# Designs tried in a protein design run: designed miniproteins, single chains. Part 62

Each design is a single chain, and the fold is of that chain. pLDDT is the mean over its residues in the fold that is shown.

## One batch from the design tools (miniprotein)

Design m2148
Fold by ESMFold2-Fast:
Structure m2148 (fold): chain A 78 residues (1-78)
Amino acid sequence: MREKMLEILRRMTEAEKPEQLELVREMMRLAGMPEEEIEETVAALERDYEAEEIQEQARKVLEAEKKAEEAIRNGTFE
């Protein structure tokens, strides 16, 4: 699951708005979210966020995941 979520996040950093919304749906389904909550989240992202803002958020999540992996491997717990 984690590898698929990271792949989706990487795609999201370069994706245009319509693909970003589909990637969010895929990611939330992988996380076991109900379809109703997925559609509510997607509708909010479509309404409230620009494509560049979603790309920036995806980059931040990827950076946080990389730092978490490094912290676990190095024992820094950051």
Scores: mean pLDDT 76

Design m2149
Fold by ESMFold2-Fast:
Structure m2149 (fold): chain A 79 residues (1-79)
Amino acid sequence: KAKEALLEGMEKEKNKTLTDEEALKIMKEVLGLKEEEVEELLNTSELPEEKKQELLAKQKKAAEELREVGEKYEEELKK
């Protein structure tokens, strides 16, 4: 499930077909993000500066975790 979604996303990113919505769906599947958190990421421009900084920090952390998870799954497939 989550592994398959991540692999499909990586394949689409490699082919330049990965959409913003698909990237968020993969992040939600892999990291267990809630719908509310995804919506906040999409609407950051309407938030107070402090809230925006908090969400950007969460997004960077999620991106780092996605990268590590992707590397782990890719290693499993390679081996």
Scores: mean pLDDT 64

Design m2150
Fold by ESMFold2-Fast:
Parts: sequence; C-alpha cells; structure tokens
Structure m2150 (fold): chain A 77 residues (1-77)
Amino acid sequence: SLEEAKKLIDEARKRIEEVRKSTSPLAQRLADEAEHLLKQAEEALKNGDYQTAIRLAREAISVADTAIELEKKEKEK
C-alpha cells in the first residue's frame, strides 16, 4: 500500500541518517548503498509501483541496519 511504502521509506531515511553520523569509511559506503536503494524506492513510489517501493525500502533498511551493527562491533574493538 501507499501508506506502507511511505512508512518504510521514512524508516530507511532515519536508519541512513544514523549511519551517516559515523566517521567509518565502511559505514559511509554502506550508507551510500542504502541511499541509492532509497532513491530507487522513492522513484518507484512516484510511479505508483508500491510493491517495488516497499521491496527497495526494506533492502535499504537492511543495508543501513548492517552498517549500524558493524559500527557497534567496531566500537567494542
């Protein structure tokens, strides 16, 4: 649905913003990847392709969450 797609896009944006706070080169590369997926999700949303928007937003969230997890592990080293 449009509402679900918008919610996931918003969540992806928030996750990417958290990753961007890191000075880690790896975190920045993953943030770049997640941002690319987010832009594709926003384009799909504009075209009315809510299923593609949802899928791409979920992929962006997954990439951003991976970066957040790796950042936590780096701080423990």
Scores: mean pLDDT 82

Design m2151
Fold by ESMFold2-Fast:
Structure m2151 (fold): chain A 88 residues (1-88)
Amino acid sequence: KLPSDETLEGIVRANIASAQQLHPDQSLEEAIRSWIIETMNLITEDTFPDVKITSMEEVREVAEKLPEASKKAVFKALEIAEELVAAA
């Protein structure tokens, strides 16, 4: 089941913070990029099992093809991630 906007924001922020703590050698941007790509592949696994996402461009392209609820969640996660990079 897809999370709410508030739950998704909490998940994004918590996962990025955790990734930075566990992998201090990664930049914030690298941690965010890797986490988004990995999470997007997990989200699309049931709906598009033949689709493998390897880049941020592909994340946006695949998100446009998702059911509305999934698309909303992905774009919200991308907005939160972009805000975190801009704030750093």
Scores: mean pLDDT 70

Design m2152
Fold by ESMFold2-Fast:
Structure m2152 (fold): chain A 92 residues (1-92)
Amino acid sequence: MEKRRKGVALIAAGGIYLAAGEIDKALELTEEGTKLLLSVDPNDSDAYYMLGTILKRNGKLEEALEYYKTAVKLDPSNKRAQEKLKEVEELL
């Protein structure tokens, strides 16, 4: 239970840093939080989607593409991941 709460808090903090334009800190916090969530639920499509979004924002389009593909593979109904996957494919 503590790992999940810490993971959610780290991702929330990452979102705040992303909004402030602190992309490197946002990536660090979101990656740490996502890894904690994945240690509790390795099939968390939303966690992979969040990693992909931060990597896309940091210009790492090929890495973002792989995480969005994983998110869609784990949950084919994840429309946000599907939309971002198409967007990144069009940018590559």
Scores: mean pLDDT 77

Design m2153
Fold by ESMFold2-Fast:
Structure m2153 (fold): chain A 68 residues (1-68)
Amino acid sequence: TLTTLQKILESELKNVDISSFISSYDSLSSVQKKVLIEYYRNLSGEKDSLSEYQKQLEEFIANLKAQL
């Protein structure tokens, strides 16, 4: 289960097409993905490692893909 990060992502995505979000994320370079992960990590107020946040974000996206 995702915690604070999931709540932030759900808030951001409540008015956004899920398919568009997935497509946008999948098109990002490794550098761009790192910047996005740092952004959400900062919003969460948590200090988990970037690799842990990346894992959580990838899990969230995998769950969204399963809903399509």
Scores: mean pLDDT 65

Design m2154
Fold by ESMFold2-Fast:
Structure m2154 (fold): chain A 96 residues (1-96)
Amino acid sequence: SIEEILAEIEKLMPQLPPDMQAIVQEIVRTLRELARLAPSELSEELKTRATFILATVKNLVQLIKENGDPRRIQVLKTTLQSVLDQLRAELARLRG
């Protein structure tokens, strides 16, 4: 379920720096709201998006722990911010 994926993301969140934690926390909040408001036909799409976010967070955690390429970390952070902006726009449309 999407809630299981979101719980896995929340479990990894403390391993991120505070700026990235804030982005991921808002992504989880927005996805949870989308899951409540969206019709059941969109459940698989939301689950796929949550799975992509989980994979991105796992990659970020790994790169940070390994003192990996800062450019790759910045690209993934920018990807998460872009995802958050898209999710917020979708939530606004459903609420409006």
Scores: mean pLDDT 86

Design m2155
Fold by ESMFold2-Fast:
Structure m2155 (fold): chain A 61 residues (1-61)
Amino acid sequence: MKEEITRLLEGMRAAIAAGDDAAVERYKAQLESLGLTPEQVGMARRALEAGYDPAAIAEGL
């Protein structure tokens, strides 16, 4: 489960870096489908924008 979350966060980080808002929204929906709350997804997105590692973010969820 955490490995899947980490992969989605890696994809979302790449989408954020590319400015691909549509891809970011798709990754958010996939994270929520894995059981993350909207609050957890919002926190993860902010952490990615702040430069935190996806694996470290997944461990904190």
Scores: mean pLDDT 83

Design m2156
Fold by ESMFold2-Fast:
Structure m2156 (fold): chain A 65 residues (1-65)
Amino acid sequence: MPKYKVVANSDEEARLYAGIILHEAKVLYPENEEAIAKLEELRERGTKEALEEAVKLMEQLDKEA
């Protein structure tokens, strides 16, 4: 599996990337409602810190899959 690593330079980019991560999680892990809910919260927050948390959560899901 390719490594998934995202870095944003602004809150606008962070919100965009968090939205992409959320969409991918809904496609790859639709049964994991808990993770999807967390990613939705992180996308709404739309900060660089929230994006870093979203990436870490997605990497954890990828390792378990």
Scores: mean pLDDT 75

Design m2157
Fold by ESMFold2-Fast:
Structure m2157 (fold): chain A 73 residues (1-73)
Amino acid sequence: LSPEELAALAAQLEKEGTEALKLLYEKGYINEEQYKELNEILQQAVDALLAGDPEAGHELVGKLIEEISKYVP
Protein backbone atom coordinates (compact mmCIF):
# COMPACT_ATOMS: atom_id res chain seq x y z
CA LEU A 1 0.00 0.00 0.00
CA SER A 2 1.18 3.51 -0.81
CA PRO A 3 1.51 6.16 1.95
CA GLU A 4 -1.56 7.89 0.43
CA GLU A 5 -3.59 4.66 0.59
CA LEU A 6 -2.53 4.04 4.21
CA ALA A 7 -3.44 7.64 5.14
CA ALA A 8 -6.87 7.26 3.50
CA LEU A 9 -7.44 3.93 5.28
CA ALA A 10 -6.37 5.47 8.61
CA ALA A 11 -8.75 8.43 8.13
CA GLN A 12 -11.65 6.09 7.29
CA LEU A 13 -10.89 3.83 10.28
CA GLU A 14 -10.72 6.83 12.65
CA LYS A 15 -14.03 8.27 11.37
CA GLU A 16 -15.99 4.99 11.28
CA GLY A 17 -14.43 3.62 14.47
CA THR A 18 -15.10 6.80 16.45
CA GLU A 19 -18.75 6.87 15.32
CA ALA A 20 -19.22 3.16 16.11
CA LEU A 21 -17.74 3.48 19.61
CA LYS A 22 -19.86 6.59 20.29
CA LEU A 23 -23.01 4.65 19.31
CA LEU A 24 -22.06 1.75 21.62
CA TYR A 25 -21.57 4.21 24.49
CA GLU A 26 -24.83 6.11 23.78
CA LYS A 27 -26.78 2.81 23.61
CA GLY A 28 -25.33 1.72 26.98
CA TYR A 29 -23.38 -1.31 25.72
CA ILE A 30 -20.14 0.15 27.13
CA ASN A 31 -19.44 2.48 30.05
CA GLU A 32 -17.25 5.61 30.04
CA GLU A 33 -14.06 3.76 31.06
CA GLN A 34 -14.55 1.08 28.37
CA TYR A 35 -15.31 3.79 25.78
CA LYS A 36 -12.01 5.51 26.69
CA GLU A 37 -10.01 2.24 26.54
CA LEU A 38 -11.50 1.24 23.16
CA ASN A 39 -10.79 4.71 21.75
CA GLU A 40 -7.14 4.34 22.86
CA ILE A 41 -6.86 1.05 20.91
CA LEU A 42 -8.53 2.70 17.88
CA GLN A 43 -6.03 5.59 17.98
CA GLN A 44 -3.12 3.13 18.27
CA ALA A 45 -4.39 1.32 15.14
CA VAL A 46 -4.75 4.64 13.26
CA ASP A 47 -1.24 5.71 14.34
CA ALA A 48 0.25 2.37 13.18
CA LEU A 49 -1.27 2.81 9.70
CA LEU A 50 -0.02 6.41 9.49
CA ALA A 51 3.47 5.20 10.54
CA GLY A 52 3.44 2.75 7.58
CA ASP A 53 2.95 -0.39 9.68
CA PRO A 54 -0.14 -2.15 8.25
CA GLU A 55 0.68 -5.39 10.14
CA ALA A 56 0.55 -3.62 13.53
CA GLY A 57 -2.57 -1.75 12.37
CA HIS A 58 -4.27 -5.04 11.43
CA GLU A 59 -3.35 -6.62 14.80
CA LEU A 60 -4.70 -3.61 16.73
CA VAL A 61 -7.97 -3.59 14.72
CA GLY A 62 -8.32 -7.31 15.55
CA LYS A 63 -7.79 -6.54 19.24
CA LEU A 64 -10.40 -3.74 19.07
CA ILE A 65 -12.98 -6.08 17.47
CA GLU A 66 -12.30 -8.79 20.09
CA GLU A 67 -12.71 -6.29 22.96
CA ILE A 68 -15.97 -4.88 21.48
CA SER A 69 -17.37 -8.42 21.04
CA LYS A 70 -17.14 -8.92 24.84
CA TYR A 71 -19.71 -6.11 25.36
CA VAL A 72 -22.09 -6.48 22.39
CA PRO A 73 -24.41 -9.53 22.19
Scores: mean pLDDT 84

Design m2158
Fold by ESMFold2-Fast:
Structure m2158 (fold): chain A 66 residues (1-66)
Amino acid sequence: SDQEIIDRIVEETGISRETAEKLLELIKELGYEPNREQIREIAERTGVSESTALKAVLIVQRHRLE
């Protein structure tokens, strides 16, 4: 579920739940496969680092395979 993904992002990155929810929304809009430029835009829009945004993308993708 979306809440499980959000919980995992918060646990693994230390960002706020609100920020994790925004990251998930943006990742979904991009079909779960953002390119480098899109990851940078996601990071800028949510106020997190590019590395944190990339980690969130990987968590979302991993959860979809489980």
Scores: mean pLDDT 83

Design m2159
Fold by ESMFold2-Fast:
Structure m2159 (fold): chain A 67 residues (1-67)
Amino acid sequence: MKEEIELATQILIALRNGDLDKAREIAKKVKNPKLQEAMLKAIELYEKGAPLDEVARLIQKALAEVR
């Protein structure tokens, strides 16, 4: 749980900086396959123009579902 939360925070920071490649690299370090898939989909939505706050909400929902 703590490790996944730290990775999620790092992904959001990378997206805020426009570093999509770094965000994807961090997402691949997520050990839970469902959570990893959800994070990669959130990154894809951001790349397609979704606002960062919407992407953050999707990641938070995925984290809550995997506990």
Scores: mean pLDDT 81

Design m2160
Fold by ESMFold2-Fast:
Structure m2160 (fold): chain A 68 residues (1-68)
Amino acid sequence: MSRRELLQEIAQWLANEGSERGLSHDTISEAVRKLKAWLDENPDASLEEARKKAKEIVDEAVEKQKKE
């Protein structure tokens, strides 16, 4: 799997998970940007590592939304 394919797959998962957990489109877009930035810094990241990072990003976004 290429980095582009990895990003596309994980970004789709992140968007779906974020929507299910009640995140706004703007928050989901920010989360996807954070994931892309992390993958750009970690080009050798595995699919499993990327999934874990995407989950952490969604969890952080949900917690931030609860504080507002």
Scores: mean pLDDT 78

Design m2161
Fold by ESMFold2-Fast:
Structure m2161 (fold): chain A 71 residues (1-71)
Amino acid sequence: MKEFYEKLSEEEKKVLNRFIFAYSALLQGNKEFEDIFKEALEKLRELAKTNPLIKSFVDRLEAELKRAGLL
């Protein structure tokens, strides 16, 4: 993911980092981060409309989240 991350803008990096932080917290049982997770996921979906790299990432991520019961 390092090469993918380096291709993102500063705003896209902020949204991705916020999402990863909230997702990691949810996987550890910290349900208080659910709202942050949902906000970050919505923002990633908006970015996916204009950036095909983020779209590919979000498509794979949503499939994994459905498998994990988080969507």
Scores: mean pLDDT 77

Design m2162
Fold by ESMFold2-Fast:
Structure m2162 (fold): chain A 81 residues (1-81)
Amino acid sequence: SVLEELERLLAEVRRAAEAGDLEAAKRHTLEMVDLYARAFPELPESSIENLREAARNARSAAEALTLAQLIVHEARRRLEE
C-alpha cells in the first residue's frame, strides 16, 4: 500500500537522520514527496512543489525527518474516513 511504502521511506529518512546524513535524508524525503503526489493526484501542483522545495532546502537531516513525518501523517489523514 502507499502507506506501507511511505513508512518504509520514512524509516530510511530516520536512519539517515541518526547518521547525520543530510543528503540521504533529503533524497528519501523527495522520494516520499513524489510518492505522495502520485497517490493524491487531486492535490495542487503548487502544494507538491512547495513540499519539494522544503525537502531540497532542509538545513539538517532532522528538518528532512520532520517533513517526512508530516507527509506520512497527511497521507494517513487523507486515507481515513
Scores: mean pLDDT 88

Design m2163
Fold by ESMFold2-Fast:
Structure m2163 (fold): chain A 64 residues (1-64)
Amino acid sequence: LSDEQLKEAKEKLDEAERELVRALTRGEISAEEAQARGQEVVDEVAKEFGVSAEELKKAVAESG
């Protein structure tokens, strides 16, 4: 991932996490459902940038 792609990926992940926390706080989804959706978002973002979910998670962790 380039620095630009990593920044865009982080922004998308942060937006998704914010939405999931909001839905969870409002009782719209369960904690289990929130975790499943969170994983789907990571997979989707990774696919968009042509990397594996594991590779994306590593890049995000290394940049923080």
Scores: mean pLDDT 80

Design m2164
Fold by ESMFold2-Fast:
Structure m2164 (fold): chain A 92 residues (1-92)
Amino acid sequence: MKKIEEEAKKLLEEAEKKAKEALENKEDKEKQYELLKEAAKLYTQALILTGEARGVSREEIEKKLRETVEEDSKVATPEEAEAAREGVEEAL
């Protein structure tokens, strides 16, 4: 359990870092898109890793990820929402 939790923590920290970099790159839409997609992918990998380790089904993890993307899309631009969806899909 501890090894998996440490790996997931690193993935979450990297995801947060990429998301912050995306906010700083408002002038470069392409770079912002790639950073947001990578952040979503890292976040998804962390949730799969910790969820499976805790006995949560893959279907429940996927549902929670989709709900998170839908909530984020309400406050995001269409491009930001697309990047998040692609990142999640790439990690699944």
Scores: mean pLDDT 76

Design m2165
Fold by ESMFold2-Fast:
Structure m2165 (fold): chain A 76 residues (1-76)
Amino acid sequence: SREELLERMEELDKRIAELVRKAVEQNNQEALALAFEKMAQIREILQQYVETGDLSLLEKAVELMEELVKELEELI
């Protein structure tokens, strides 16, 4: 449901923020570049969701956020 997706997104956002903070502390340029690129893609999809109300876009955003968490955990 929308409510479950939004709750999951909040959890993922907090985790991404934690990982980005660690990347900054480590001066990990590869992790930071990946985060910037993926976060830009996620923001674009979320903007489309806000404009259309299409839940499949919210699902896609969550999927990309989960992928980003996994990728950042591997680099950090």
Scores: mean pLDDT 88

Design m2166
Fold by ESMFold2-Fast:
Structure m2166 (fold): chain A 119 residues (1-119)
Amino acid sequence: MSVSSTATAPEGAKVTTTAFGPYAASISASWTDASGKEYVARLLVYLEHGAEVTAKAEATFGEVVASTGTYKPIASATTSASATWDEATQTLSASGTVTVTIEGKTYSASLSVTATAAA
């Protein structure tokens, strides 16, 4: 499996891309604010097998609580995600955006990932 990704995220963000077998992948961007709080924007893409094979994508945003490492979703974040599947090339592609305002400061992340099962 070959995975490629691109991210536009706040300065100092750590970007991580993960493949979950031939039909699922994720990209995440994490960053720390001036007060030491860690935030993460994630994009997950996967295939759903039903009457038709469909690509699904989910974009999420939350805080990583330093004391526990626990992810807490931030409901005020605006997220969008889209995915496509090309059966001929066995290629799964997704893009997503996250925008959030925390304590008067606006953060934005744009994430994309492409996974090919044949490479």
Scores: mean pLDDT 78

Design m2167
Fold by ESMFold2-Fast:
Structure m2167 (fold): chain A 84 residues (1-84)
Amino acid sequence: GMKEELIKKAEEYIKKAEEYEKKAIRHWSQSDYESAIKDLEKALEYYKKALEYYKKAGDENSAKEVEQHIEGVEKGIKTVKSLL
């Protein structure tokens, strides 16, 4: 149904966000902090898209989990920026 399709789109955006977090970890391990920040900002963009779809689907539990994760990523970006 429409709700299931919205959840599937949210999950696809979560997967894309996780791929960018993995890229950020790799750039961080190479001391490429500027690329790590860009990867985290891209991950944040995809998590925000996933949040929009979970909210449209009425999946309040998944939306809350994504909101908490977004806060974590935003704190991570601030931490990495403090090293530049």
Scores: mean pLDDT 89

Design m2168
Fold by ESMFold2-Fast:
Structure m2168 (fold): chain A 88 residues (1-88)
Amino acid sequence: MSFEEVVRELLRSLGASEEGIELTVASLATLPPEIQAKLAEIFTLLNRGDLEGARALIDEYLAEYADDPLAQGLFEYLRRLVDALEAA
């Protein structure tokens, strides 16, 4: 599944509007392809309901990208999102 398909599937499953999905996909498409691939792996786990697996993968990527402040910010945001989903 492409990165865009994974993102659309996740957002649609969360009840996002089609306009919201399109804006999110367009924004994320500006990221480097390597980061998009890492995000696709995380979103695939989230779509499967594997919150623990998603969290573990995010922690691995936070360690891998320790010197990249943009990637760090993205993965820290996703970790908080996963924590919020687990609390729901």
Scores: mean pLDDT 77

Design m2169
Fold by ESMFold2-Fast:
Structure m2169 (fold): chain A 85 residues (1-85)
Amino acid sequence: MPPGFEETVERVRETIERAEELIEEGRYEEAARLAREERERLERLRRTLWRLPEGSEEEREVRELLERLERLAEEAERLAEEARE
C-alpha cells in the first residue's frame, strides 16, 4: 500500500460527497472547483508519490475516483452554465 493511500482515498470520497451536496444546494461553481482541485491533487499524487502498477487494485481505485471527480466537475460546470441565462 502506498504511503497515505487509505487516508487520501477517504478524503477524496468525502470531497465527492461534499461536492454532491453543493450541487444539491445550487452552488454549482463551488462544486466544480472543489471537484477539479481534488482531481488535480489525486492525479499529482498518482504521478509523483504513487507509482502504481498498471492493473493493480490501487490503480483501478484511483482511476475510478479520478473518473468520478471528472464527471462531477463536468456536471457541476454544465449546471452552472445552464443557471446563467
Scores: mean pLDDT 81

Design m2170
Fold by ESMFold2-Fast:
Structure m2170 (fold): chain A 76 residues (1-76)
Amino acid sequence: SSELDAIQQKAEQLYNSLSEEQKQKLEEKYQKVADEAKKNRYSPQEVADMVIEVLREVLGDTPEVEEIIELLRSLV
């Protein structure tokens, strides 16, 4: 849908605006989340909660991050 396309574009714009250091930290932490989710068979909701924690830890509590968090919560 057009709404999903808009969400994807916004997420891509945010990611592309990040520093290489921030991108690397996100990739490393997301890999750990993926490994733990696979090992422990986490639900999509549990994975979403862990992803939200990583976003706040790496990027902080900016309005842009909070908007992405709200969108993520609405999808799960």
Scores: mean pLDDT 74

Design m2171
Fold by ESMFold2-Fast:
Structure m2171 (fold): chain A 73 residues (1-73)
Amino acid sequence: DKEAIKGLLENAIKAIEENDEVSATRYLVAAALMAAASGDEETLKLIQEAMRAFDNGDKEKAIELLKKAIERL
């Protein structure tokens, strides 16, 4: 469900903004699994790129990529 993925990505953005790394990671993993299960390869790619940016400490880039993923849904 695109709406469920959107909700997870919106929650991930909020968690990143609040510096809640544990919640951010949980929402990102859940969203990636749902995108993979849905066959949405481009949305999955954007989520994976956002996860890499987040792991590198680039919160601004992570949020930008997640917003692009939401817009693509």
Scores: mean pLDDT 85

Design m2172
Fold by ESMFold2-Fast:
Formats: structure tokens, C-alpha cells, sequence
Structure m2172 (fold): chain A 75 residues (1-75)
């Protein structure tokens, strides 16, 4: 479900990034929208930019991509 997907992404972002909980939730909504659209290139682009900005580690990026791929099968 969309709400569960957004909550899981927001929790992971809050735990594994420098983002505030509010920013993590906003980004999680954007990621959920991209996943629902099947736009995994957009998901990868967003996560790569966060790594380049120092907001997210490479390990957290990979974990989020793995989560996004699982959510794509559920949405």
C-alpha cells in the first residue's frame, strides 16, 4: 500500500541520512510516486544526487534501491 511504502522509505531515510524527519517524509513521497510510475531511473537519479551531496552513504543508497525494487513489486 502507498502509505506503508512511504512510511518505510521515510523511516529508512531518517535513520540512514542527514535529512530531517520532515524532509525524509517529503522525499519518501516523491520516491513512492516514482516507484508507482515504474520510473526506477528517477529513483536511482534522486538517490545518486543525495550521495553526491553527502546526505546519503553508498551503503544506504544500495539499501534504498533494494527496498524500492521490493516496493515496485508490491505497488
Amino acid sequence: MRAEATERLAAHLTRHSTLSPDSARELAQVLTDAIEAGDMEMVESILNRLVQAGVLSEEARQSLLDLARRLLEEL
Scores: mean pLDDT 82

Design m2173
Fold by ESMFold2-Fast:
Structure m2173 (fold): chain A 93 residues (1-93)
Amino acid sequence: APAPSAGASEFELTSVSGGTLAALHGRRTPAGVDAELASTGTVLARGTGVIDGRELELEARVTGTGSLTVRDGAVTSTGPLTVDFLRAPPLAA
């Protein structure tokens, strides 16, 4: 299916407190999204992103031990992981 060329859409978060966060980042691709998450324990993470051309601040709680990788819509995961975005991107500031 032809996807229109979207504006830049990417995010990256780093650990603020809790367990170990090795990766929490993603970006939009023509096939959907590419994303990587790797965590041990409960982590509070904070960072910035650009979603559909809009710059925003993100905050997330990651719970569990394992990894999740999304490449061109294909999902590979190990262990149970839950991501709660505590700050959703506002449609208007």
Scores: mean pLDDT 68

Design m2174
Fold by ESMFold2-Fast:
Structure m2174 (fold): chain A 84 residues (1-84)
Amino acid sequence: MKLEVTVITPEGKEVTITLIIENGVVVDVEFSDELKKALSEKQLENLRKAFIGLSEEQAKEVQKRGQGKTVDQVGVLAVLLKNA
């Protein structure tokens, strides 16, 4: 299953992060081409690490609460949910 979260880049653009869920866990993350251009490779890797390993319920919370937040805010949200 896939869940999409619309987030705001540092430049103020709306872009999509797609969370890929298998067996109730986020196993991969797809970034839009716009987001790949806006962030460094290291920032994208850190963001991927924040999302990978979230449960399906935690991923749904990211989708619900992450809409319209900045990329950094969504990354922090994912880490907080994973470690709660």
Scores: mean pLDDT 84

Design m2175
Fold by ESMFold2-Fast:
Structure m2175 (fold): chain A 95 residues (1-95)
Amino acid sequence: DPLVETLQRVLGLSREEAEKVVKVIREIGGDAALDHLIAALQAYEAGNDVEAMKHLRKLYEILGEEGFKKLIEKLREISPVAASLFYPIATLLNI
């Protein structure tokens, strides 16, 4: 699974943690949310922070405020590292 491999490479997650992240995001936002996450991680890996932030903002728009909050809560249970990457976006979008 390219998204699982990307999560492991970019975020340093184990395969089990990456699979749990994919499952949680798919359950809350569907495949559209996963598409924006993979695009954001690929942009981040390429050093394109502006493009990464655009895709993470689109992810937030798909999930909504409540869905995004639930995602952060569930990600914290899986990996503090995975959750911490979304905290700056939560702060930016709540302003």
Scores: mean pLDDT 79

Design m2176
Fold by ESMFold2-Fast:
Parts: structure tokens; C-alpha cells; sequence
Structure m2176 (fold): chain A 69 residues (1-69)
């Protein structure tokens, strides 16, 4: 689904933005990006089985970690 793919990309981007904000000592920006990623994860959880959502969360976690380096 194009909708699911859009939400997945937004989730990964929000996680990446949170990592960038933390790397730049922007605690407020990091918190806002984290809240966005939580909302997107909840939206995906309404549309997909938990296993698929876990895979997307793992990709988002990797994007966050990479942005922090």
C-alpha cells in the first residue's frame, strides 16, 4: 500500500531527525521528532500486524543510531 509506504518513510525520517537534533544538542527538536515517530508507529500499528511494525521500528532505530554518529 502506498499509504503504508508513506507512513514507514515518515517514521524512519522522524527517527533520523531525532538523532540529528540530539547530535546538535537540540533537546526540544529531538523530543518533538520522537513524539512524531511515536504517533506514526501507532498509526502503522492500526494498519499492520505487530511483526511488520517491529521490522519498521528496527529500521527507524537504525536511522536514529546512524544520525547520532
Amino acid sequence: SSEIERLKEQLIEAARQSGIALKNNDGLGATLALRRSERLARELSRLLPGKEVQEYLLEASKAFDEALK
Scores: mean pLDDT 88

Design m2177
Fold by ESMFold2-Fast:
Structure m2177 (fold): chain A 82 residues (1-82)
Amino acid sequence: SLEEELREEFAEEAVEILKELKPDISEEQLKKFRELLLNGDNESLKEFLKNELKLSDEQVEKFFKEMERIERRMVRRYIEES
């Protein structure tokens, strides 16, 4: 479905943003990140970024600002194509 395709695209773009903030991220950390992201629990995702990935508050804020930008784009595409 379009929703599933956009959700997969959103997750892949989120992974690229995360890799820019933490280039040394492991495949296991990326897997856990995708699972948390797809569950839609932003608080658990934020805790993962800070506690497991050791990102600074500034890096976490930057991540969520970039996520908001891609989410707005995906929502717009969903509305236009639905």
Scores: mean pLDDT 80

Design m2178
Fold by ESMFold2-Fast:
Formats: C-alpha cells, sequence, structure tokens
Structure m2178 (fold): chain A 82 residues (1-82)
C-alpha cells in the first residue's frame, strides 16, 4: 500500500495533469486521469496500471510527449511506493 505522503504526491500530480489536459480541450484524456486518481484513492493498483497503459498509449498517439513523460513519472512513483 502506498504511504500517505506518496499517495498525496501522486494525486496532486494527477490533478495537475488533468487540469492541463482540460485546458488543452482534451476532455477524454482528462477523464482517464480522473479515473487514475480514483484508482489511487481506492488503493486499486491493478486498475491504476490498466488505465495508465491506456492513457500512455493515447498520449503517445496524440503526440503529447511532455504529458506522457509526466505520466511515466507518476507511474514510477506508484511502483516505487509499493
Amino acid sequence: MLTPETRREVLERLEELREELEEQGRYDLAELVRRLGEAVAAGDIEEFQRLAVELGRKLYEAGEYELLERLDEIVRLVAEGL
């Protein structure tokens, strides 16, 4: 289970990513980030990993490489926090 500190950092980074996607009009991707946050809050790591793979693929296809790097950092924090 993630420490409270790591969980807070992950949720804050996901919120920032969601806000950036909404500002860009990428509401479909922002919804995936919202679902990632719900999975983290619920401690559902399997669902988090599944959604992260889906979001990563879509960000890559959209050419959103900077946002993909930010997602990869969040995924790494979750993996290292377990």
Scores: mean pLDDT 86

Design m2179
Fold by ESMFold2-Fast:
Structure m2179 (fold): chain A 76 residues (1-76)
Amino acid sequence: LPEGILVYEERLRELGDIIVNDPDEAVREEARREMEALEKEMESIKDKIPPKAMEIFRKIRKEVEEERERRLKEKE
């Protein structure tokens, strides 16, 4: 993968970890806003991103959102 694409993957994983695992709701919401902004940026250049990398990004995003939803449902 191009180096810039690897930075996106690393940032998504970092933000995902914060969104799922950080005990502070304000920190989690800030990470969610950053992930949404990053996702929007990637979508704007999706034709320049290898399809395999986009597939990885979508899987990361999906897993983060599913895990967050599971934890929210448990918490009620």
Scores: mean pLDDT 74

Design m2180
Fold by ESMFold2-Fast:
Structure m2180 (fold): chain A 69 residues (1-69)
Amino acid sequence: SEELIRKGRELLEEYKRTGEYPMSPELLEILREIGETLRRIGDNTERGLRLYRAGEISEEEYRELAAEV
């Protein structure tokens, strides 16, 4: 979600400001959630492409789905 991405940016900004290393457990959890969300988006886009190639959805429907991702 956009909120999760924003939280990730805020935590990265804090880490950059403090210079602390290694990364916090909270940052790692947020990055994992962002990665999972992006993977799900990719999977949905790939599924839409397969449906379009199979002729089950129109080109317009596929383009709209891709634009919302």
Scores: mean pLDDT 66

Design m2181
Fold by ESMFold2-Fast:
Structure m2181 (fold): chain A 70 residues (1-70)
Amino acid sequence: SMEKRKELWKLLHEVNELLRKISDSTDEEEKKKLREEMRELIEKVRRLAEEEGDQLGLQAARSLEALLES
């Protein structure tokens, strides 16, 4: 649905905001907490994309997970 698609984009926007905070932080403990929050949001994106059959959303989640492991 279009409504579920908008929810997915909102979650992806929240992930992007966390990436900015991680980049801006100089505190290693804060970075670890932010990365953990980002992993939880990515999992929500993945679950929502799976429910909707959204292949692009699934690919986005996988790419973001790979980025966090780099």
Scores: mean pLDDT 81

Design m2182
Fold by ESMFold2-Fast:
Structure m2182 (fold): chain A 78 residues (1-78)
Amino acid sequence: SLKEKEEEQKRRDLLIETANYLKEQADAGIKNSKDPEVKKKLEEAKRLFDSAIQAAKAGDLETAERLYDKALEIMKEI
């Protein structure tokens, strides 16, 4: 239905906005961290957020959400 497509668009837009915000936080962590393992994990999380944004823009919300969740899990382990 039209409503389901509108809800998916809102979910995509929110994911893109939130992932971009978390990429900025990851970039700040990379610049401020002295630990090379922390930097490596933050760079991996940033790449996963980029992939999530790309998937969301392509309309693949399922892949976008999976990649986003994986990036969040990496950031939580730091």
Scores: mean pLDDT 86

